Designed miniproteins, single chains, continued (3). Designs and how they scored, part 98

Each design is a single chain, and the fold is of that chain. pLDDT is the mean over its residues in the fold that is shown.

## One batch from the design tools (miniprotein)

Design m11396
Fold by ESMFold2-Fast:
Structure m11396 (fold): chain A 82 residues (1-82)
Amino acid sequence: SEIEKAIKEVGKAAGKAIGALTGVDEEAAAKGAEETLRELVKNKDIEGVKKSVEAAIYLASQVSEELGKKAKEAGEKLLKSL
């Protein structure tokens, strides 16, 4: 689904950012972000999704402008799919 694809893209960007900033495993961080977003979507917590997307964009932007833009595009796609 488009929602699942967008969740995975946001999670990947968040995972890369968390890995770069903290040294935590990038794949594990991405999976954690994806799981959080899936639960928020399942619970119809649109404000929670928005906050999580904003956090992912912020963290990604700390690593690079390009990663921040990817996180923003994925996040906007996710929010439009809700």
Scores: mean pLDDT 86

Design m11397
Fold by ESMFold2-Fast:
Structure m11397 (fold): chain A 87 residues (1-87)
Amino acid sequence: MEEAIELARRFHDEAVAAAAKASPQTKARVQGLGDAMIRFVEKGDAKGVRAAGDAIVTELSLHPEMAPAAAAVREATDKIVELLEKL
């Protein structure tokens, strides 16, 4: 549980920093989705984490320059979900 929460917080910080380079609006949306993902991790809700991660990927995918960030988000989401499913 604590490992998954720590990973989600690091991921949130990195995703928000990447989104800020695209636009203030993208940053705000990714920040809100990241906050939701952390809450789902704290509740042990793997389905909620997957949904939030997919939403962040969708938002970043609207910006072609953010393709590497979207891929990193997908990978981090997969790792967090795997950690929660092993608890």
Scores: mean pLDDT 78

Design m11398
Fold by ESMFold2-Fast:
Structure m11398 (fold): chain A 90 residues (1-90)
Amino acid sequence: APLGKAPSKEVRDELVKLIRGTSAAAEAGDVEGVRANVDGIVELARKHQLDEETVALIIIHLSILAHHSKNPEVAAVLREGIARLSEIAA
């Protein structure tokens, strides 16, 4: 299996912005905003070959957001992102 690498500070800063954007969009019921930020997280994880620990923490965060979401479309996009991240971690 390819060895995942710990993200650089710049990659961490970008990841934090995308995670915050996901939370803000989810709270607003902005399905397109959730999708765009989740797509950004998945692409960042693939491009930088993020380590399993970092990917697992992202999955936990998205799972919490999905569980607390009152919007079923937002929850569905978050669960799709979790599935895509789980494939990267496998």
Scores: mean pLDDT 84

Design m11399
Fold by ESMFold2-Fast:
Structure m11399 (fold): chain A 92 residues (1-92)
Amino acid sequence: SSSHKQLLDYAQTQLQIQLLGIKQEIAKMVEQGAPKSEIVAVGQQGIADLQAHFQELLSLMRKNGLSDEDIKALEDFGQSVLQQIQDLIKQA
């Protein structure tokens, strides 16, 4: 069986990579003077994609028998990531 810690670390890393990609895309749009409506649309799509991926990762952890504590750690991390994108959109 795979190490539960390695699977949790993998899931958090995947969400972090996705978050950084969304932040980079929005930062580039802001630098290029994109309309606020386009920045909001990109951010909302990023939230939708991130939420879908987050649910897939939670399902993967549950299927691999990770503890409630590990699942909670991923849930808390995922919510923090989603909040960062929401805050970025509000400041656009």
Scores: mean pLDDT 87

Design m11400
Fold by ESMFold2-Fast:
Structure m11400 (fold): chain A 80 residues (1-80)
Amino acid sequence: SEEVKILEELLAEKSILDALRKQAEIALELGEPTSVESEEAIEEAVKELEEKLKEADQEEIDKKWEEIKKEAKEYIEKAK
């Protein structure tokens, strides 16, 4: 499944920012509909998110990323 392959690639990323960038890159490469029009717009969105995350507790950021990974893994299991 293409969806499972994409999720596996995203889950391999070290941080939520890297995963979001990877997701947007895949969407652009596949020509899929997206709110992001270009690589430049992706970088701007990632930069804004980085600024917001710098204000948050690093432990809370890591915890949220682990929750996202858990939900993604559950989705992969259901998409058998």
Scores: mean pLDDT 62

Design m11401
Fold by ESMFold2-Fast:
Parts: sequence; C-alpha cells; structure tokens
Structure m11401 (fold): chain A 104 residues (1-104)
Amino acid sequence: DELVERARRLTLELIRKLNELFDKYNASKEAILEFTKMQLRMVGYLTELELSAPEEHPALIREFIRDVRELSEKILSKIKNEKMKEEVRELFENFIRGLEELAA
C-alpha cells in the first residue's frame, strides 16, 4: 500500500509539472497527443500495482520504467523548443529515479 501510494504521488506530480510546462511553452498538438497516451498507460500501471501482490511489484515497476522511457522519447521527439525539451527530460529522469527507488 505505501509503495502504491508513493508511485501514485510520483505519477500525479509528474503529470502536474508536465501540464505546467506544456502550457508555459504552448506545446504542439503532437506533443499533447503523445502525453495523453502516456497518461493513459501510467493510470494502467497504477491500477495493476493496486491489484497485484507485493511480490509482483518490483517486476511491474521495472515494466512501468521501461514503458515510461519509451513513451518519454516519443514525447521529446515532438517538442521543437530546446529549453522545453531539456526541462521535460529532467522531469522524466527524476520520475524514473523515484520509481527505481521503489523497486530497490
């Protein structure tokens, strides 16, 4: 339960900060679409964590990290502003680091 709550908190904080950056930099339709697809996948992982036994959590978090790495690159590829791209990359790196701590 604590692990699931921490994963949820990290995920919601990432979504909040990404929405702020997307608004600040007037993100493209393509970037917004990729971000929306990622949000749906992330909600799926949070649901799976809630329904899974604790012994299954490390493997599921590793899968979550793998998918986030792939989806983040798709989002970054749709961002033309280099400053925005750097800030978005930092948010993903911090999020992945947080998830890795949960799997340790």
Scores: mean pLDDT 88

Design m11402
Fold by ESMFold2-Fast:
Structure m11402 (fold): chain A 80 residues (1-80)
Amino acid sequence: GWKLVETLEKEVDANSLEDAIKGFIEGAKESGYEVKITEKTETKAVIEAVNKETKEKLIVEIEYDEETKTAHVKIDVYKE
């Protein structure tokens, strides 16, 4: 089964939640991950990214703050 090995948190400037989601998905796909959006609201998205070659799974939570134009990104890294 998947084991949690690392959690990363960062804040990034973004014009919208959609902008933050697009940036993450494009980067993840270029790195060999298969990407699925598991939850999406007006201010929050949860994304699952799986790389079968490296045996890694990322669970990414993005929360967007409209007042500051920033996205808070939490990445949980799992390995088999």
Scores: mean pLDDT 85

Design m11403
Fold by ESMFold2-Fast:
Structure m11403 (fold): chain A 82 residues (1-82)
Amino acid sequence: EAKPLKFVELPEEQREKIRQARLDALTQMSDEELDAYRKLLDERYETILKNADEETKKQVEKFKNEDDEILSEARARRAARA
């Protein structure tokens, strides 16, 4: 079935929904689980950065910053209200 939305707009809307879902899921995790998850993300990004060009490095840094921000928000929410 056809959708009225253009293909180009769909990824941006999906990214926002994914961010909200991730934040909610991470808020349910313990501090130990959040630390383990951050460690896994760091390992993944380091693997990508090993042979990355300049443009890829900038993109990875952006995603790392987004992940760090969401983890920080999840920890703050958990500390305040669980």
Scores: mean pLDDT 70

Design m11404
Fold by ESMFold2-Fast:
Structure m11404 (fold): chain A 57 residues (1-57)
Amino acid sequence: MVEEAREEAERRLAEGADPREVAAWLEQRAKQSTDAAVQQALLDLAAELIRRAREEA
């Protein structure tokens, strides 16, 4: 789950997607997860992408 989400996020970023939009998608995936560790990993990844977007802005 987390690995598939990371690969999808990386693919979207490589295709020129906005990191904030990818982060929002990861946050939605986290909300749908019933595993606390998976939720946290997805939220951490989303936070990293948001931080990257702030540096680019």
Scores: mean pLDDT 77

Design m11405
Fold by ESMFold2-Fast:
Structure m11405 (fold): chain A 67 residues (1-67)
Amino acid sequence: MSADQLRADIAGIRQAIADLRASADKKVEEAKKQAGGDEQVGQQRRAAIDTAIGILESGLSFLESLL
């Protein structure tokens, strides 16, 4: 609830988004390989990652509005 704690939480969320973006291609390729090369599984995994990033970005915007 302090401004310093809120800034730390914001930094943590930014790092989580960066980590998800950096690992997205690897996670998609791993999902495809587990499914025997199924491209649709890769597309579903990418959509799930994009959705997760969107949720985190929405939370980040809300927290930044509290500063």
Scores: mean pLDDT 82

Design m11406
Fold by ESMFold2-Fast:
Structure m11406 (fold): chain A 117 residues (1-117)
Amino acid sequence: SLEDFIKEKMLEIIEEMKNHENSSVVKYPPDLSVLPNLLEIVPNPMSLSTIEEMVKAGKIKTIEELEKKIEQMYENYKKLFSKDSAYYLLTEELYKEAKKILEEKKKEVEKKKKELS
């Protein structure tokens, strides 16, 4: 079904993002012992693993919803780091790569929708 295809593509997006060599900073839930003020800056912290579980649970049903969650995750991580830090620059790099993956998978979903029409 189209719904199953979209879910598969969302999981592929997350897997490709997790496989980036520098993805460790966003791959797992943040450690509050390292970032004690995290919840004051980011009330709803998310990682790629958190977003993956939301997709598997059916809480994220479209690529557009997934894109919004990924954008929120990267914007949250940028708030945690100083603009001049290596972690801030790495987060910007990872977000640019994530946007490329998202655009490619969106095209695949659009093509599938046209085939089913």
Scores: mean pLDDT 77

Design m11407
Fold by ESMFold2-Fast:
Structure m11407 (fold): chain A 101 residues (1-101)
Amino acid sequence: MDLLRQLIEEARELEENREAVIEELKERQPDTKLEIQEVAADFRLMAVKISLAYFGALLVKEGADAELIREAIELAGEELVRMFAERLGISEEELEKALEK
């Protein structure tokens, strides 16, 4: 549960503070073109979203809190979570039941 909450927090921070993330990357790599820093920020967010989708789907099997699963779907995207759920053998019905709690 703690890992999922940490990933949710990180995803929200990266999404809400995209410009601040780009500024941080500029400080760490000031000789890098802005376009590359923007792509790096977007890839960083995507990596967290992928992790969030995978762990969110995995925790459906473990009977995790429906609120946390909903937050994971909202931030990662429903399609990505469904993709990992399917790969992990979680049915659409199991996913819906987990969200009902």
Scores: mean pLDDT 72

Design m11408
Fold by ESMFold2-Fast:
Structure m11408 (fold): chain A 81 residues (1-81)
Amino acid sequence: MQEELDRRARELIDKFRELTTKMASSADTTEEQRKEIVDENVARLERALELLREQGEENLKAFLDRFEENMKLVEEQLKNS
């Protein structure tokens, strides 16, 4: 179970990086500024996931389920814009 949650966390980080890159690209920002914003947001998520992993599988799973749901909603909004 823990290996599955760790895999989901990595997949979530990758997807979040992709999504935040797309969002940053829609703003009038430089490539360097976009990279900085994306890296900062990804680092915050990675740290949050690390802390949740320490709290136990149930808390990590609940967070991943909620975050994945929210990401899907954002992705749909970007796709329909």
Scores: mean pLDDT 77

Design m11409
Fold by ESMFold2-Fast:
Structure m11409 (fold): chain A 65 residues (1-65)
Amino acid sequence: PELEAGMQELARAVKEAIEQGLPVDKLRALVDEKFAELRARFEPEHQPLLDSVREAVDLIIEKLE
């Protein structure tokens, strides 16, 4: 529940940044910051899930022009 809420907040922040036309390098920095916050809030057992989601987000960012 808390992890899901944190992931939803991350998704909202990324979507908002993309809609605002944030440059790719700043978008990557925002994602790095948000994932660092999530990792600090949740136990090590959640790290593989966070890593998988991070990889998916990085792929999406790589496709942005």
Scores: mean pLDDT 73

Design m11410
Fold by ESMFold2-Fast:
Structure m11410 (fold): chain A 69 residues (1-69)
Amino acid sequence: MREEIKERLKKLEEEVAATPVQPTPGLNAAQDRAEQRALPFLKVANYLLTEKGLSPEEVARLIREILAE
C-alpha cells in the first residue's frame, strides 16, 4: 500500500510538472505554490477514498506515514 501511494504521488507530481502552469489572476504567489504542492496529495487522497474505498482515517494515516519518510 505505501509503495502504491508513493508511485501514485510520483506520477501525479510528474503530471503537474508536465502541465503548463498559467499565472492565476486573483491569487497571490504563495497561495499558488501551496495549491501546487497540495494537489498531488489531494488527488491521491481522492483516489484512495473513491477507488480503494478506504476510510478518511486510513487515508490520513497512510499519507502521514509517507510524509514522515
Scores: mean pLDDT 66

Design m11411
Fold by ESMFold2-Fast:
Structure m11411 (fold): chain A 80 residues (1-80)
Amino acid sequence: AANAEAGARAFAAGDYKKALDLFEKAFGIEGGIGAMLQLIGAGIDVALGGDPEEAARNLAEGLGISVEAARAAAEAAAAR
């Protein structure tokens, strides 16, 4: 939980290496890659006109993080 939350915050800040390292600590190597792909997918969904609150809620539930951290990460992914 704490590592996944920190990973989402690192992703929102643009520190992708730190985000991957933290997600790897939370979920293992394959799960860490999966978490990064979920964040990128949520960003693409939001960029294509999807509901950012729904995307943030789904990410928060799937990764075990706060909706605030999930929203920041999804919005950052959509902007990059």
Scores: mean pLDDT 79

Design m11412
Fold by ESMFold2-Fast:
Structure m11412 (fold): chain A 69 residues (1-69)
Amino acid sequence: SRQQSQQHRQLGQQYLAQGQYLQAGQHFQLAAELDPDSPEAPQYYRNGAIAYGRAGKPSQAQQLLDKSR
């Protein structure tokens, strides 16, 4: 749901602020997947990709970038 998407977006931002990049990427990915038709979903995919990149997960980062298009 949109509400669950927003909760995961907030968790992603919290983990990102803590330098917990893997958890941040996972929560941003869930935020996008729970509301994929939202105009915000491409931004969540990009935020998740940045977090996965910082976590040393380039394959996961690329998958999310592809979904952000």
Scores: mean pLDDT 88

Design m11413
Fold by ESMFold2-Fast:
Structure m11413 (fold): chain A 85 residues (1-85)
Amino acid sequence: SNEELVEEANVLINDAIKLIPEEKRDEAFERLFAEGEKLNVPLERVDENTLVLSESALELPREKLLEAIDKLEEVLNEILEKLNE
């Protein structure tokens, strides 16, 4: 279900965020917000270190939600790879 996909994506996103140094998290969040808007799946900041997909994600066709999650994961991986260079 879309609910399960959103929960799974929120776990993946926040596990990745924990690997980002605190001083770089605001820049990472800005990039993730921009990508979420492009994918028509806005992200919401719940607290200092936590992002979630907005409830509007539940209204997307499953295929579009999966595409959006994949692209957000790619952006997170790019951020993490740059930290290891």
Scores: mean pLDDT 81

Design m11414
Fold by ESMFold2-Fast:
Structure m11414 (fold): chain A 73 residues (1-73)
Amino acid sequence: SPAEELEKEYYQRLLDLIIEQSDELGKKIEEIAKTTSDLEERRKKIKEVLDEQGKRLNEQHAALQAEYQRRLA
C-alpha cells in the first residue's frame, strides 16, 4: 500500500541520515585531532562538534518525521 511504502521510505531515510551524520562526525573529530595540538582545546572542540551534531540530528529527524506525517495524512 502507499502507506507501507511511505513507512519504508521514512525508515530508510532515517537510516541514511544516521549513517551520513556518523561519517561527518568522524571526519570532523579526525580533523580536530590532526589540527589541534593542545589537549584541553582538542577536548573542547570535540565536545562542541558532538553537541552541534546532536542538535543537527534532532532537527533533521524532526523535519523527516514532519514530512512523513504530512504525506501520511
Scores: mean pLDDT 86

Design m11415
Fold by ESMFold2-Fast:
Structure m11415 (fold): chain A 85 residues (1-85)
Amino acid sequence: MKRPVVTYSEADLDEFLEKFEADFTKLLENMIKNKSPLELLDQVRDGINRDFDYLLSQSTPAQQAKIEALKARLEKKFEEAKKAL
């Protein structure tokens, strides 16, 4: 059986994604400041990718585009963090 698509209002989704990006940026800044091992960074990246893939499977095309855009921005932040560590 197909699971129902999770639908957010546009405002709720935008607020969620913005807060997620802000919280995640703070997490990466703290990891850089504390000189966290690259292994931990990779674990965080893998966890986020799994969660996003699950959300994408249940999202509308418009929601998928927004989630993919955030995923791309987070990938850039990971590469910057990797260079700083």
Scores: mean pLDDT 74

Design m11416
Fold by ESMFold2-Fast:
Structure m11416 (fold): chain A 86 residues (1-86)
Amino acid sequence: SNKKKGEELIKKGKELIERAELMRQLANSNIANTGELGALRLELAREAKAVIDAQGLTSPSALQDLIDGLKKKGEELIAKGKEIKA
């Protein structure tokens, strides 16, 4: 149904925004090396770190562009999901 499709897109969009936020925190505080993250957030932080490492991102501007792009994509998915549910 359109409701289920919209809900799935909203969920995926929220997950992208959360991943982008974790990437920003990793860049600013190296938080992936602390016990402050719960088990589920630690898994998301490891995934985000693997993306940073794979891209060879050493430039703060390149990392910020990636974070901003993920947030924008997440917001677009949420908007599309809400439209489909309407």
Scores: mean pLDDT 69

Design m11417
Fold by ESMFold2-Fast:
Structure m11417 (fold): chain A 82 residues (1-82)
Amino acid sequence: SLVEQAKSLADEAVKYAEEAIKNPEKTDEAIRKLEGAVRGLNAMAGQAKRLGDEETAEVLDKYARIAREALEKVRSYKEKIQ
């Protein structure tokens, strides 16, 4: 289901962020992966909205926010380590 796929993407996004903080060498790779996850989740949410599935769209928006927060944390961390 879209919800299961979205949850998987959000879970992976959190893992990429945690790994980047533990290993700064992975920061650029993590940012690329997180940007991809955010785009994918936003696309899935848009698809659910287009189909009129508002309940699924709300859940997908939640997962997109989780991925976006993970991305913001990694970007902030990268700026500090420079």
Scores: mean pLDDT 83

Design m11418
Fold by ESMFold2-Fast:
Structure m11418 (fold): chain A 78 residues (1-78)
Amino acid sequence: TGKDVFVQAVENAGFKAKETGMETMNDENYTKEQKVKMYEAAVEAYRAKYEDPAATDTEKAVAAATMKVYEKKKEEYK
C-alpha cells in the first residue's frame, strides 16, 4: 500500500518510477533536488489519503505517520 502511493506520487511529479518507491529513490540518475521533489510528492499523496473520506481510521493513521517519515527524509536532502 505504501509503495503504491509513493510510486504514483513520483509519477504524478513527472518522474519515472522503478518497480518500487525505494528502487526509484536509489536510482543514481536522479539528482538531490529531484529526490526532494519526489518526497514532496509522496507527502502530498499521503496527505490526500489522510483527507480521503473513504479512507479507514487505520489508513489515515498510517498516512499521517508515513507523511512524517517522508518529511524527515526530505529534510536530510535539503
Scores: mean pLDDT 67

Design m11419
Fold by ESMFold2-Fast:
Structure m11419 (fold): chain A 65 residues (1-65)
Amino acid sequence: SDAEAERALTEEAKAAIEAIAREEGPDAAYQFGLALAEQAPASVRPALLTVTHEVYRHALEEQAA
């Protein structure tokens, strides 16, 4: 179903953004996530933006701790 496909895309995107955050840092992960959301279907874009912001925020909090 479309919902299953959107969930799979969101989970895959989150894993990729988290990997970029670990290897290249929060700013690189944020830019990657924004680019991914821009290319994504309108229906899944808000979810991709949400996971991008969550990963970015978490990475910044870990660096500040």
Scores: mean pLDDT 83

Design m11420
Fold by ESMFold2-Fast:
Structure m11420 (fold): chain A 88 residues (1-88)
Amino acid sequence: NSSLSKEEVEELLKKARELLPKVKEEVKERALEMVREAAEELGIPEEELEKLAEEMLVYEIAVEAKKLMLEDPSLSVEEAVEKAVEKL
């Protein structure tokens, strides 16, 4: 049970993308390292790594925000996403 509606999931993804510039540099570097290894195995060009890292971070933020909302249903999507970015 995901416990979130489709609309809530879409809002989480949207807010996660908006907060990407506020993600810590060390977290961005970690994401790039993780996607670089996989991309090399799959023959994905270097220019796509930033996009892949960005998408991975969006989903990591959304998953963490979902966990926070399930623990505290009084949290708004915006508050949960902000806390998820801080926790990463």
Scores: mean pLDDT 80

Design m11421
Fold by ESMFold2-Fast:
Structure m11421 (fold): chain A 73 residues (1-73)
Amino acid sequence: DKLIEEAKRLIQEGKYDEAIEVAKRAVEEYREKNPFLAARALAVYSQALNMQGKLEEAKEANLEAAKLLKEAQ
């Protein structure tokens, strides 16, 4: 997936603000269409937040990912 791959690349390059923005766009794109891709996008979003030291926001993103996967079962 292009958006998720782009966000991961931005994290590897240390461009965390840009990675957060791209990951958010991926979450919005997939939330209603594919809960598994939405959860994956939230995981990348959480990773970018952790790299910025935004631990509480990262935790919230992980909880949202878990909820999406449970509702998709």
Scores: mean pLDDT 83

Design m11422
Fold by ESMFold2-Fast:
Structure m11422 (fold): chain A 97 residues (1-97)
Amino acid sequence: SREEILEQLRELLEELKKLKKEIEKELTDENVEKAAELLYRAQELVAKLNGNPITASEEEKEKALKKITEELKKMSKEEILELIDATIEYLEKLIEE
């Protein structure tokens, strides 16, 4: 249901806020991989909320996560934080509408 998806988005939002604080303290390979995971989950939940769920195999999902992680590793700490902030703002607006 819409309500279940919105609850999952709220949980994701709290995870993103926590991750932002961790990255502000120190950027690590572990928290970059976590950022890729949370950003991919945001994409899945937004697509599901819009009635167009992502249909991907586990292999396709792993490939997507690896690509996102590689893209994030090319970014500065400041650029990663900006991306997380933009995602948080977008999700907050989506939940409040």
Scores: mean pLDDT 87

Design m11423
Fold by ESMFold2-Fast:
Structure m11423 (fold): chain A 55 residues (1-55)
Amino acid sequence: MPVASPQEIVDLARQLFPSETDPAALAARVAELIRAFLPEELVEPMTRAATALIA
C-alpha cells in the first residue's frame, strides 16, 4: 500500500479488524501492517507513533 500517516494506518487496521476493541491487540495489528508494508527503517518510529494514537 502507499505509505501513509500513522493515523491512516490505524484507521486501516480498525477497518480490517472492527471487532478489535482492546488497544494492545489493535496496536499489535497495526504493527503487523507496518512491518508488512513499510521498509524496516520506518517500522519502529511508525509503530511508536501509531501506538500513541491508539493509547
Scores: mean pLDDT 74

Design m11424
Fold by ESMFold2-Fast:
Structure m11424 (fold): chain A 75 residues (1-75)
Amino acid sequence: MEALRRELLKNAHSRRAELLQLTSSKDSNVRYAAAEALVMAGLLPEAVAQTLLSDKDERVRQIALAELGRKKALA
């Protein structure tokens, strides 16, 4: 179980740059999916999350707000 989790996280790390670019996609579904994947992997930077708070799609704004709240609680 733990070995599978580590492999999934390694794959997210190798695709981090691609996922970060996808958060700027014209398609809100793509931006949401990329942001969710980055949040689940713990790889969404605070600066990117702050940009996503101004997104046109409510789902994207909600995931960014939740992640920023989590980072504030840990700081």
Scores: mean pLDDT 74

Design m11425
Fold by ESMFold2-Fast:
Structure m11425 (fold): chain A 58 residues (1-58)
Amino acid sequence: MTEEQREKAIELLMKAGLTREEAVEILDSAPSPEALAQRLIEKGVPVDVALEVAALFL
């Protein structure tokens, strides 16, 4: 888990319609990649984008 990967994840989430602040909060509060993907989907992020973001944290 690098800081550069986190920045890329934030950019992907912003393209999906989230604000930068919301993207950072979700990434910081998620206890696992699985929980991260789940929370993103519930926020209305497309499933493919949510899974790509979660995969960056593997």
Scores: mean pLDDT 78

Design m11426
Fold by ESMFold2-Fast:
Structure m11426 (fold): chain A 70 residues (1-70)
Amino acid sequence: SAATLARLAAYAAANAAVIERLAAGTASKEEREAVLRELARIYEEAVAAEYPELAEEVREKLAALVAEEV
């Protein structure tokens, strides 16, 4: 939880302009796709660190959800 929050905060700080455009509804399709893929990666890494037994299942499910949204 804390580690995931730290990673999300770091991503938001590095990509503040893109996050602002997403919040305003002005982000491009490519920007939305990039953000979704990176958030999925951060979540996958968080699950792998805390619950390694669930890591593969979560990775597969998130990949499917991101593919559907993109």
Scores: mean pLDDT 73

Design m11427
Fold by ESMFold2-Fast:
Structure m11427 (fold): chain A 83 residues (1-83)
Amino acid sequence: SWEELKKELDERSRAASQRLVDLLSKPFSVDDEEVQAEVRRIAGEDEALQLQLASFVAIGHTRLTQDMFDALKAQAEQILATL
């Protein structure tokens, strides 16, 4: 049903957003290739985070900056606050 699908999507969105907040709340280096790859992987698991990541790529950014990490974390925190 639509209600079951919405619940599954909300649960997946919550899990992805929580993982992103947890990852970016610990000390990390912007130059760390593993952090760059993991953030992109997690963002791909949620529609809103994926769209924000896609907006950075559309303006020519293939490598994430500190401001982009901060923006993705803020988006993930907002998703968690609304679910």
Scores: mean pLDDT 80

Design m11428
Fold by ESMFold2-Fast:
Structure m11428 (fold): chain A 65 residues (1-65)
Amino acid sequence: MVDELIAENEAFLKEVEAELLKVTPPAGEPFAPLVQQVLQLQAEAAKEPDPAAAVKRFVEGLKKL
């Protein structure tokens, strides 16, 4: 049970990392606006009482960027 959830979380974290890399600007570009958007999505996800739903909401928000 827990090990299965951990494996799903690992796959999910890799997806989150891939989405974050996709919205991260190249080294020479301004970074602050995207950082603020990501922080706002994280704050909205933190309002979810269910941790799994919070994580899913965060990823869905990242995909909309």
Scores: mean pLDDT 66

Design m11429
Fold by ESMFold2-Fast:
Structure m11429 (fold): chain A 56 residues (1-56)
Amino acid sequence: STEARIRELQAQASRLGAQGRRLRKIAATVDPAYQAQADALFQQARALVDQAQELA
């Protein structure tokens, strides 16, 4: 169903956002090389949220 697809996209976005936040902390405190990867994960999470909004 559409609702199931929306929930799956939101769950995926949540997981990517959590991973991005972890990598951003590593970039800020340990190794700045992880900044670009964190940014990419946040962009992917936003795209999934946008896709879920289009379905709603």
Scores: mean pLDDT 86

Design m11430
Fold by ESMFold2-Fast:
Structure m11430 (fold): chain A 91 residues (1-91)
Amino acid sequence: SAQIAALQAQRAAAEAAIAAARDKIENGLGVIERKLKELPSSTPPELALRAAVLPETAGDHQIQVDALQAQIAAQQALRDQADAQIAALAE
């Protein structure tokens, strides 16, 4: 039915948005990498990453991650709602 097709399209759009947000979190290391350039090149990678996430960079990074995680949660809820509506309409 047209209604089920529309819900399937909505579900697919939500899954695409989740995938894009996850990709941004994984590739959001670009923000950390930019901040790591402010540290001495002799700093061990694990200590450099810890320093870049704390203290002045923590706000920028955490805001970005939190926003993307909230977007993922919202899109997962929309996907689950569409799945429930499809199931209810399925013959």
Scores: mean pLDDT 69

